# Ledger of designs, part 87: designed miniproteins, single chains, continued (2)

Each design is a single chain, and the fold is of that chain. pLDDT is the mean over its residues in the fold that is shown.

## One batch from the design tools (miniprotein)

Design m7013
Fold by ESMFold2-Fast:
Structure m7013 (fold): chain A 88 residues (1-88)
Amino acid sequence: EKEKARQQALEAKKNAEKFGKEAGELLLGKDREGILKGVGLALRAIGDALQAALAGKKAGDESIGREAAKAVSEALAPAGLSVDAEGV
């Protein structure tokens, strides 16, 4: 049932984009506590991007995972943390 897999992929992509953006903002801050929280959110965003890729592949739409990985990579790149969009 491809439709359910697509819904799971889109939800994981949404979560990856949300946590990636929050992580990127925190990692560029001057507060140590915020930076540590940002690292945790960055790891969560990477995990959600992987879930988006796996569910997207099951749905027959690999673009969902690539878009999620690209969004996370772009959000984290200014802080020196990036994910290879082709490898996630």
Scores: mean pLDDT 78

Design m7014
Fold by ESMFold2-Fast:
Structure m7014 (fold): chain A 115 residues (1-115)
Amino acid sequence: APATPEQAEAARKMAEELANHIADEVRKRLGLEVKIVKMEVRLDADGNAVAIITMEVRDKDGTVVGTIGLAVNPATKEVRISVTADDPELAQALRDIAIEAAKKLGYKAVDTTGA
């Protein structure tokens, strides 16, 4: 069955909480700005509501230097994390921050980015 409006709302709120925590840690540790640019709710294969978030990471000049993708599943307490950045050291730092933030909020973090 499709996720209920209540389940979709819960998924959005939990995903936004995680995204804001990641944004705060990226700003604090790396001095970069992070903004949510897209959020949608989909169903997984089991019919659970999954909130899909895309965040852009920008430098002081407003240039996009990286992207963080999250798939947050409140029913399983799993978050899938995908990071892209041209600078591999920045990509690793963003992955580490996102994984740490997810674990701190009680999620099982799964890195879906290539090694």
Scores: mean pLDDT 85

Design m7015
Fold by ESMFold2-Fast:
Structure m7015 (fold): chain A 116 residues (1-116)
Amino acid sequence: MSEEELRKKLEEAKEKLKSKDPEVRKEAAETLKEIAESKDEEIQREALPLLKEALKDEDPEVRKLAAEGLKKLLESKDEEIRKEAVEALLPLTTDEDPEVRELALEGLEIARKKFS
């Protein structure tokens, strides 16, 4: 995707995360996960706070998608982005949903192997 297309999707996801409809918030989280696959560090930095917001969502599917997005950010060339992604995944290791916990643990294991 072009940078312009990614920025447009980022703005749409930001608005959708505010929805009272969990299906709309789930779509937003899925879009943020896709954006997190971008190699553009500026786009990754803009997606990071939105992914952190989605991690606090009431719906475990929204949190799961956000965790997958943060897992993608662990591959970032920016050390600060990688550190913030690790910090955001830590509280999810005790999440109520077992799939969310598993994704967090997988992400942290990836981080340990890359940072050691």
Scores: mean pLDDT 84

Design m7016
Fold by ESMFold2-Fast:
Structure m7016 (fold): chain A 102 residues (1-102)
Amino acid sequence: MSEEEIEELIKKLEEEDSKIYNLEDARLTDQGRQDFIKRQEYLAQLYANGKYDEALRIQKEGLEKAIEIVRRAMEAGIMSPEVGEKEIKRLEEEKKKLEEEI
């Protein structure tokens, strides 16, 4: 793939990530499931073209945004501290695994 094609792919991934604030809720709709699958296909294309740094950056930024959302939900009283802390720990473990794959 050309650099322009990679930049467009990254832009599409960032736009899709901005729409999905809860992956579980997204999976509950036909459209959300299709959008999730398409996002995973875009990430797979980045990896297949050796754009590991870009793919890892997007995944890491997504995890950081998810952690922020969980923190805000806990502060707003929408999510219990026990549930929120467990979810943050899971997201931090996923981020750590991505950093170790470099």
Scores: mean pLDDT 67

Design m7017
Fold by ESMFold2-Fast:
Structure m7017 (fold): chain A 118 residues (1-118)
Amino acid sequence: DKREKLRERIVKAAVELTLEKGDFEKVSMDEIAKRAGVSRGTLYSFFPSKDELRAAIYDYIKKLVDEAVKAAKEGNLEKAEELKKKAVEITKAVLGEEAAKKLKEIIEDLIKKAVEEK
């Protein structure tokens, strides 16, 4: 779906800019539109404000966590670690260091349980 691919491209651009700046609050909607290669009108049609984008980034973090746990269940611990690190770094840039530390502990517990699964 062209619309789903555009949405994914916008979220990816927002995540990349957030990691580059270390703080989601420093990222502008205009920078996201430019990085994603979309018009401002297209961006605003998916995400009317930064709050909807922040919610989409939270969904993206959750997908990374789910993929990390799945990778661990499949025995791919290297991929699980990489996905964990990415989820934690994004969380730090959006919600701060304390939230990132808590998420890291949650993911590490989930991975441990996935590896110990019968």
Scores: mean pLDDT 88

Design m7018
Fold by ESMFold2-Fast:
Structure m7018 (fold): chain A 72 residues (1-72)
Amino acid sequence: MDAYRDDMTSTLTSIPGIDQSTADSIVDSQVNYIQSVRDGDTVGRQSSRQTIDSIISSLPQSAQTQWSRGQG
């Protein structure tokens, strides 16, 4: 997971408007989402996704647009 965290954080911080702290929060939520999928935890999966969506919604519109293109 550390390599995944590093790669994802680097990608996210390359987006204007996403700082290191915000990228770390998104990555933590993505890791929680993956773990919830593996565990069959539907509630945890939905909660992690909602956390990511909430963080993204608080970002500048340009960063939201970049996220939408990358995450489709």
Scores: mean pLDDT 76

Design m7019
Fold by ESMFold2-Fast:
Structure m7019 (fold): chain A 84 residues (1-84)
Amino acid sequence: MAEAVRAALPVVRADLAALEERRAELTAELSKLPREELLKLKEELEALTERAVALAREAGDEETAEAIRAAGERILAIIDEALA
């Protein structure tokens, strides 16, 4: 399992970078969601980010863990802005 997680981490990092490139599109799409859906999305993203960071650390990839955490925090900030 740890070896499989380690092999998947570069793909996850690349996907997060692609998501950051689409920040404007993501912000526009999130603004269309009702408040209740944004709150659920925030809770789910927070849990997923913590899980992904834990898996990266278990795989011994602290740099990827930090990159995932930073990307998650950035997306959470966009959701918080949409909720304000």
Scores: mean pLDDT 71

Design m7020
Fold by ESMFold2-Fast:
Structure m7020 (fold): chain A 99 residues (1-99)
Amino acid sequence: SAKLEQYRAIIREFQAKEEKTVEEILEAIDALREGLKLLFEQAPKEEQERAKEVFRERRESDLKLIDELLASEKDEEKQKVLEKVREQLLELEKFLEEQ
């Protein structure tokens, strides 16, 4: 898929950078999320169902951990990254529920 290769390229460029800005981290998170959605859509039905179950089982603990980290974080840039990770988890949940 041309789109999947574009997201992989964004992630590779991000990994190759010696210095990473918050904006670059947020862009890489978006690329990773969209790439995961495409990989899910291309997966066999049996693998899709397993991915849904694993995500559902981990969702509550993962969200709780992110919420606890957000509540204690005082650095604005780190808070932005944590908020983006939380947003990504909720968007992936919504995507999986619609499949």
Scores: mean pLDDT 80

Design m7021
Fold by ESMFold2-Fast:
Structure m7021 (fold): chain A 73 residues (1-73)
Amino acid sequence: SEAEARAKALREEALAAAEAGSAEQVRDLGTQLRQQGKALLGTDAAGVVEGAALFEASEYAEALGRQREAEAA
């Protein structure tokens, strides 16, 4: 679906940011994805699907950011 393709692209962007060593940038991206996902959840059927995919992408971004911070510490 379009929502799944969008979420995949956002996860790849988060991975690229984390690999570049931008833990702060990937955390900011994770926060934005989480806010967008939550806003779409409970709107309509398409919004629920898209919101869930974006929320999952935010969890992935936050995990990558935390991993990079732990490796730097």
Scores: mean pLDDT 69

Design m7022
Fold by ESMFold2-Fast:
Structure m7022 (fold): chain A 79 residues (1-79)
Amino acid sequence: IDPSRKLSPAEVAEILERALELIEDPAVAGELKRLLLQAMSQGDENGNVSVATLLEVIEQLERRHPEAAAILRELLEEA
């Protein structure tokens, strides 16, 4: 995966929606949503988010919720 690649707000939203369908724990889903919305708020002028920024979100999520982090990583690699 290329860390310099940027994802559009629509692409990040699609990844979030797919991840929320796969994550059954509402507390874990809420934490993922919070982290991704924070990453999106730090996007460029068009709201595009770098893969490197999303990998940082995955690392933060992995510290407490490794299964959710694995789901997000797989979805990011498919995007």
Scores: mean pLDDT 79

Design m7023
Fold by ESMFold2-Fast:
Structure m7023 (fold): chain A 95 residues (1-95)
Amino acid sequence: MRMPSELGDTNELSAETLTKFFNSIGKEYIEKLQKALGVKVDGIFDNETIDAIKRAIGSRSKSKTLTSMELAALYTGIVPEAKEIGKIFQEALAK
């Protein structure tokens, strides 16, 4: 593990990081993710959606925290058409 060149733990997969990511990809992808996770499909990235993402990844990683790699793998698995976006997100956070 290594720290980013500029100070700031901005690469942590927190609620803020996830919200910023999904705001960049648009409502349609949020709705697809919500449908795949079995939560309310309203295109709003809220606590229910965040919890569902962490729950699904947590089953794989055995952790409450999400890594960029785990999130990208889950997202591209659930939303195959977002595979390229998931890969770009993962590459950006894996620095």
Scores: mean pLDDT 55

Design m7024
Fold by ESMFold2-Fast:
Structure m7024 (fold): chain A 85 residues (1-85)
Amino acid sequence: MAVKEAAIAALTAQGAGELAEEYAEEVVKALEAAKAGDLAAAKEHAEKAVDLLAKGLEELTGKKVPQELLDEAKALVKAQIEEAV
């Protein structure tokens, strides 16, 4: 539950605060959609959260996140949502 606060603090300290805020909002929306049984919305928000996390990491590290890792992370999150609902 402190993951969002930690992510916001870390990204904000490095100048990526807006991405950290958007990331946290998309995670919340994904969880709320999953709780409501809206699997499609949950997957959409989870996918956006992964993209925002990758952008934040690229800003913090100066290194591009490989597309293969992004695709795999998105697939994994979508699969987890399907199993949880």
Scores: mean pLDDT 71

Design m7025
Fold by ESMFold2-Fast:
Structure m7025 (fold): chain A 114 residues (1-114)
Amino acid sequence: SSLQQKLSSLASELTSDTSDLDPAVISSLASKLNISGNDNKIILGALIKILRSKVNDPNFTLTSPALKKVESLISSSTFNKAINLLKNSSPGSNEEIQAIKLIWEDLKNTLSKE
């Protein structure tokens, strides 16, 4: 699909940004979100890095151009809702899963309109 081509293109820019993440953790999260494919898992990893960098420091500036591009594809209102879900959650909680789902769906919606 056109959307999958856009996702695969985005994932190719993010490989180095997500190489430090545990593949088992990303695969577990992808399964809970019904996300499949290596490219989609790379994007999922980028979303997790962005959320975790900003949950305790909302003014944190991402240094990676590829991560900045991913952040720009998420609306500020959706991102703020995701951060609020994470602020008092534990890793792997239902709140973290819901936060990731919100930004993943918003990212797909934005890309589908390009």
Scores: mean pLDDT 82

Design m7026
Fold by ESMFold2-Fast:
Structure m7026 (fold): chain A 65 residues (1-65)
Amino acid sequence: GEELAELLRALAETVEGSPEAREALAQLSQGKTDEEIKAIAEKIVEEASGAAKRVAEGTLEYLDS
């Protein structure tokens, strides 16, 4: 939960050249628990495309590991 949210915030601050990926990371970092972050990521995967979808898919893979 908290550790993943901190990691997602750090990634949002360092990502370059993709506003879509940065916004997706910022949305994911709003989750307070792993379950909330997963719900946000699943929604992004369903509704988004390109870099935003890839970021959300990577977040789901991390949570499943």
Scores: mean pLDDT 77

Design m7027
Fold by ESMFold2-Fast:
Structure m7027 (fold): chain A 86 residues (1-86)
Amino acid sequence: SIKEEIKKKLEEVKKALEAKDYEGALKYLKEALELAKQDPNISEAEKDVLEKAVKAVETAIKNGDEKSAKEYAENAIKFVKEVLEK
């Protein structure tokens, strides 16, 4: 199911963050966002929140702000998990 594919991508984001691979974390988070956009059970407002979270992580990485990149990515994982558990 698309829900299980999203969960798999979130697990890859978590592993990348643990390895301090912020570019990998961003890649998997973007892949999770594309899957979320295809899920009719996720609202347009929830998709917008996730899209803004992905942009925040990307901006933090480009600025060399590892602390913010990790925090924003962890918050995005938590948000998507809450959305999927409805």
Scores: mean pLDDT 85

Design m7028
Fold by ESMFold2-Fast:
Structure m7028 (fold): chain A 66 residues (1-66)
Amino acid sequence: IEEIAKEIAEKTGVSLETARKAVELVLENPETVSGEEIAEKLGISVETATKMLTLYSELVIQKKND
């Protein structure tokens, strides 16, 4: 989880703290959380939140394969 948050922060330019909060939101409601909801809760753009969700999915797949 922390490694995923760090990679998201590096690739999106958001702080590690913001990336951690986004990951926590996905983990709390994986079926219902959207980029729009993350943007509202973290005070960031929907575009940034959507990019974070996409990177999270890719990194989870990569990490499980390693």
Scores: mean pLDDT 75

Design m7029
Fold by ESMFold2-Fast:
Structure m7029 (fold): chain A 83 residues (1-83)
Amino acid sequence: MHSERVARAVGLILAIIGAMLDGDREEVERSLEALVEVAKEAAEAGDLETARFAAEMLEKLAKDYPEFKELLEEAKKKIEEAL
């Protein structure tokens, strides 16, 4: 379960990065919603490490992609509310 959740989170983070590079805001929003859901499921299962990893990565991405900072910070807050 833990390895599966981490793999899903990593895959979604890569999808978010790809969508941001393409300037596809709708895909960024969809992938962020999916990442928030994975992180919430992880937190509910006691896998706080996966949820914290997702939040930390979103914080780093918000610094590197300022045009998407608002969306990334909102998703991070939703994950932190589940912790």
Scores: mean pLDDT 85

Design m7030
Fold by ESMFold2-Fast:
Structure m7030 (fold): chain A 79 residues (1-79)
Amino acid sequence: SEIEELLEKLEELLEQAKKAVEEGDIEKYYKLLQQMEEVYQQLAQLMQTASPEEQAAAFERMAEIQELLKEIAEKVEKL
């Protein structure tokens, strides 16, 4: 589904963001955050027509991505 494809894209961008921070490439990290925001906007639109079950599953996966992103952001603040 389009929702699954966008969630996979978010996970891919998250891994790239983690690597950018590990390499000290903060400019790349912020560009990746902008790309993730665009994907979140697309997901929000698709979620309006998704079933309650699909919405629940997507929200759980998004919450996991957000927690991992928060951990990465905390590492950036401590640099």
Scores: mean pLDDT 85

Design m7031
Fold by ESMFold2-Fast:
Structure m7031 (fold): chain A 98 residues (1-98)
Amino acid sequence: MTPEQKRSRAEAEVAVDNIRAITDEALRQREDPERVARLARAGGVLVEQTARKTDPESTELVVKAALEQAERLGEHPSAAEGARELRERAEAALARVS
């Protein structure tokens, strides 16, 4: 693994932790649909920004985490729109590296 790949992996791991933290916060705030939507959008933006800076393997790691978190949000009707946006942004990032 090159130093560049190590940096991409570290960046991706930080993004995964942040996406999980954002989702956990959104689920704590799930009775506030506007707050949930803002948090989900922040997560989606983080996926897109990280994908632009990481290698394909690291991007797949972030996308997988984002899709898992979108599924968690999608279990709650009040978070359905946020879950959809997070999923769409994650799928778009995956398509870029496929």
Scores: mean pLDDT 84

Design m7032
Fold by ESMFold2-Fast:
Structure m7032 (fold): chain A 91 residues (1-91)
Amino acid sequence: SMTKFTEEDLKEIIEFLEKQIEEARKLLKEKLETTNDPEELKELEELLEILEEMEEKVEKAREYLEAKDYEKALEALFEALEPLRKKALEL
C-alpha cells in the first residue's frame, strides 16, 4: 500500500520547493550580475531555465492541490525535479 500524502504534507512540500527555487534564482541572478566569463554566463542562464521549468511544475502542483487532486499534485512535484535530475546526470 502506498502511503497517502495528506493535504498538509503536499502543501509543506510545495512551500519548501517554492522557497528553494526563489532563493536559488536570487543567488543565480546575483552571480550573473558579477560574472564576465561567457561560459559561466551560459551555465548560469541554463540553471535559471531549469529553475523556470521547476517553478512551472510547482505552480501546477499548487493548482492541483487547491482542486483537491492530490495524485496530480504529487505527480507535478515529481516532474518538477526532473529537469534538475537530467542536469545532474550530465555531470
Scores: mean pLDDT 82

Design m7033
Fold by ESMFold2-Fast:
Structure m7033 (fold): chain A 87 residues (1-87)
Amino acid sequence: ADAAFERMLALLDEIEGLLRKAEKALEEGDIEKAREYFEQAKEKGAELQRLLDEHLDSLSEAQRRELFERAAAVQARLKELYERLKK
């Protein structure tokens, strides 16, 4: 597999894990912990976007579809979590 594609998949796995931890922390009332996980997920999301922008032309159509689908889901969850943390 392409090293950039492997890194993007690894980042998505990490982001998804951090989002689950943030969501669980919010459910448990640990707002501070939820914010910490949210910020970590946001930082990794920015790294993923940079890699996508740099390596988009080297990705197959199937790879792009998978990455964009998962990235869109992650972005939606980050937005929902951000709105919940603003209060």
Scores: mean pLDDT 85

Design m7034
Fold by ESMFold2-Fast:
Structure m7034 (fold): chain A 74 residues (1-74)
Amino acid sequence: GEEYAKKALEHLSKASKLITNPEARELIEGAGVYAASGAFERAAELVEKALELTTNPEAREHLEKALEALREAA
């Protein structure tokens, strides 16, 4: 559980540095808060919404890895 939460938070942090869209940034910040509190399903929902708003390929890769880690933690 906790190892996957850490992995998700690291990927969310890397994605946030590459993303300029303010709506996507708010979703990633919210996902980080939910992941840190153990609300992995809610965090995953926010990451999926952030992916819909994100076009940068490197940021998308980090969001997809975060989503995978959150689903493993749930």
Scores: mean pLDDT 84

Design m7035
Fold by ESMFold2-Fast:
Structure m7035 (fold): chain A 60 residues (1-60)
Amino acid sequence: SMDNYRDRYRRYSGRVRNYVDRMMDYSRRGDVDMSNDYFPRTSGVVDVMNRVRRRMRMMD
C-alpha cells in the first residue's frame, strides 16, 4: 500500500525516496500523464506500484 511505501521510504537512500516522492507528487497534483517524466502513461497504477516495489527491493 502507499502508507507502507511511505514507512519504508524513510529508511531508503535519496534515490529511492526521490522516486517515491515524485510518484506521490504526481498523485497530489492530479497529473495522470506520468509520461512527462519517469512514469510512462501506458503503465497503470499497478505497474507503477510494482516498479516502486522493485526499486525498493533493489535498495534493500
Scores: mean pLDDT 53

Design m7036
Fold by ESMFold2-Fast:
Structure m7036 (fold): chain A 87 residues (1-87)
Amino acid sequence: KDEIIDDVKNFGNYLVKLLEDAGKLEAAEKVKELVEKTIELIRNNESVEKIIEQLEKMVETAKPSLSEEEQKLVEKALEEFKEELKK
């Protein structure tokens, strides 16, 4: 449980850093909100499917503010995280 929370924080912080480096502070704030919501879902023992939905929302929120190269990196990170969660 704590490991998954740390993974969510690391993923969210990665997205926030990309957005802040791009000067997209509003999008970074939205991702921070989604990270907090995802952590609450994990603490409440919600399904892996619901957790994945929140991770997908984080990426969807970030993508319009990112370059094509950054979008590919973020999508790859999301797919790797989803694979680990399904184990």
Scores: mean pLDDT 83

Design m7037
Fold by ESMFold2-Fast:
Structure m7037 (fold): chain A 65 residues (1-65)
Amino acid sequence: MEEERKREEEANKLLEEIRAKSAEIEALADSGKEIPPDVLAELQKEIEELRKRVEELAPELSELE
């Protein structure tokens, strides 16, 4: 069904965004710079919001990260 496919595509896009933000945190840590607490909190908040949206669109995909 097209609606299911579109929800899966949106969920996969959100999962890519989650991975990108996680990679940003890792890149900041790898750069040897201290990550400001506010920047880290913002990235973590954005990841949590994206995970919530994945759960709403495709609960099965949220279990896969």
Scores: mean pLDDT 73

Design m7038
Fold by ESMFold2-Fast:
Structure m7038 (fold): chain A 61 residues (1-61)
Amino acid sequence: MRERVEELADHLLETGELDEEQMQFLLNMSPEEQQYFFDLLRERGEEEVAESLRRLREAYL
């Protein structure tokens, strides 16, 4: 469902983190949903994506 993908993208852009359930949802996305998710990240927050990924690295990597 596109709305759930948008909510996940917005959450990641706002917090820079995904919980275990959100990460499992991402991993279980269809290829079409994964494409839409990454498109949303590129369109909505090029600079915010970099900050979100940095925070994700600190939490999980």
Scores: mean pLDDT 68

Design m7039
Fold by ESMFold2-Fast:
Structure m7039 (fold): chain A 72 residues (1-72)
Amino acid sequence: TEAARKGIEAFEAKDYETAARYFREAAAQDPLSLVGSAAFLASGYAQALVVNPSEELEARAREAVAVLKAAL
């Protein structure tokens, strides 16, 4: 979806707040799909990175975003 792609773009730019917003939008559009589920997970990690950035959390966020990319 458009929202998922914009979320990925924001995430790659290290704009985790914007990424979390777009991932939440993508998850809301089709919450029962693989894309929606992956976007929901990516949204959670992106939001966590805004609050408490860490290398471990960033690595987990990248894994979640990779799943989202594969689902698109």
Scores: mean pLDDT 80

Design m7040
Fold by ESMFold2-Fast:
Structure m7040 (fold): chain A 93 residues (1-93)
Amino acid sequence: SAKELAQKLQNAESEEEVKAIADELLKLSNDEVKNFGYELAKVIKSSKDPKQVLSKLKIVVYKLENSGDEGLEKLKILREALKDVVTPLIEKE
């Protein structure tokens, strides 16, 4: 499901679809969230528009930040898994 969820985020065309993905992440184990981060990193690296994927990820981050301790723990895991991919893209802005 981690690979499928990362692909769903890339293909999401609405904010509501992105929020639904964040809700699904909250139901996953910490290991599955880490695997989602690794699969999403691969998606971002191979994307023709990585900044578009990052814009969707910002919505996911916001929802996780507002989902209590469970959301904060999953966000910490996701940030570590994505750090090497996200940081260079932000620094080029």
Scores: mean pLDDT 81

Design m7041
Fold by ESMFold2-Fast:
Structure m7041 (fold): chain A 60 residues (1-60)
Amino acid sequence: LSPEVRALADELVEGAKKVLTPDTDVEQLARNVARAVLIRHPDADFEEVYRYVLEKLRAA
């Protein structure tokens, strides 16, 4: 991932953590965050961004 894509993903993950509950579908939340990243960086790989975001959310 480019540094710009990682920085945006990290920022969006921090926001997503504010709404994270024990019953949250973390995989669906990660897909939503990855889609938001791709709106601003359409040249990024969705699967790579999704996996990065999912790891960050699961580490919370």
Scores: mean pLDDT 79

Design m7042
Fold by ESMFold2-Fast:
Structure m7042 (fold): chain A 83 residues (1-83)
Amino acid sequence: MEAVEYAEKAKKAAEAGNLDEALEYMERAARALAEQGAGIEAGSALGVGLIAYGVGKTIKDDKFAGEGLAKAAENLVEIAKEL
């Protein structure tokens, strides 16, 4: 299950503070989910995570940015499990 693997890697990267790696794996997870017909759900989860990331970076709170990405990655895992 490619999408689950990428989403789990994104979550681990976000929790470790590796935000660039988290974003790369989230993009790969969302793409894999879109190929399986869950593009709207994956895009919504990714979009919310990117908003939280952008807010965190703007206020210089990398913990908030990472928590937002980790939550979005967790949502991508749940979407993948329902397919």
Scores: mean pLDDT 81

Design m7043
Fold by ESMFold2-Fast:
Structure m7043 (fold): chain A 99 residues (1-99)
Amino acid sequence: MEEIEKLIEEIAKLLEELYGENPEEVKEALRREAATVDKELAKAYLEATLKFLKEIKKAKSEEEKLEIEKKKLEELKKKIEELSKTNPELAERLAKAKE
């Protein structure tokens, strides 16, 4: 009883954090859906949903580390573009543009 309600509340909070969903509307929808199936089945799919959302949240919270790595990759791309400006392919492109 309290266990299903706790699952609904945790799912609503995660959906708010991940997608900006309204927690009260999510809770209402999940309560309605849970009422249409057997209590054990409702608990099973809510628990599976919660585990899935927690996994997504973990990936998103690690995004701060990925953002630092992306900045380093952008610096590398800039250096590659500078190198491309001095390679023989540019001579051929300039000759083609002159035509």
Scores: mean pLDDT 67

Design m7044
Fold by ESMFold2-Fast:
Structure m7044 (fold): chain A 64 residues (1-64)
Amino acid sequence: SMDEIIEEGRRTFERKLAEGASPAEAVRAGVNTVYKLVEERGIKLSDDEWAQLHRALEELAAAA
């Protein structure tokens, strides 16, 4: 599901922070994970759904 893919992106973000990556690097890694999973599963996200994902990851980076 889309929620599952978003959670994988968030999990990548949290893992990268735990490994000592910068917040910006962690956000990039999380977004890249979502892009890969969307392509692999043939899922189409709307521009609004991509904006929501980026916003959620940026909010996590700001809190880190």
Scores: mean pLDDT 78

Design m7045
Fold by ESMFold2-Fast:
Structure m7045 (fold): chain A 68 residues (1-68)
Amino acid sequence: MSVEENQELAKEWLLSAIERNGVDNVIRYLSREDPEAAKAAREAAEAGASNEEIAQVVSDTLAKKLKE
């Protein structure tokens, strides 16, 4: 699967998870699996980002790690 395909799927899953469980619960889950993605999501949420923007930021953070 390409990075772009992974980003699209991750964003869609993250947005769905935020809508179903709330942003705080998704950030809590991410803090155990990927602390950097959790930090990016928390910073975006504190800045007043939408659920879609938070999902995008997390997806982008995960994609950058795959390129390292």
Scores: mean pLDDT 76

Design m7046
Fold by ESMFold2-Fast:
Structure m7046 (fold): chain A 87 residues (1-87)
Amino acid sequence: SENLQLAQQAYQAALKFNEIANKKAAEDPEKAVEYYKQAADAFKGTRDALLSLAQQSTDEADRQQLLDYAKQAAALAAEAEAKAKAL
């Protein structure tokens, strides 16, 4: 669905923010913290969108896949937040 494609695009954007933060962590930790926070927020947004889609799904396999993606996004958000706190 178009909504799933948008959620996947948001997820990829979140991964890119996290990648930029990782590259900046050693040379510019203050800017790395900003990008980790942006990544965490984007992952949380992706999680919430996927949970909403799962709740509306009538197919068990589709629902489980959406829930698995949401769990993955939630875990990545927590990791990004932890990295921001460590800097």
Scores: mean pLDDT 86

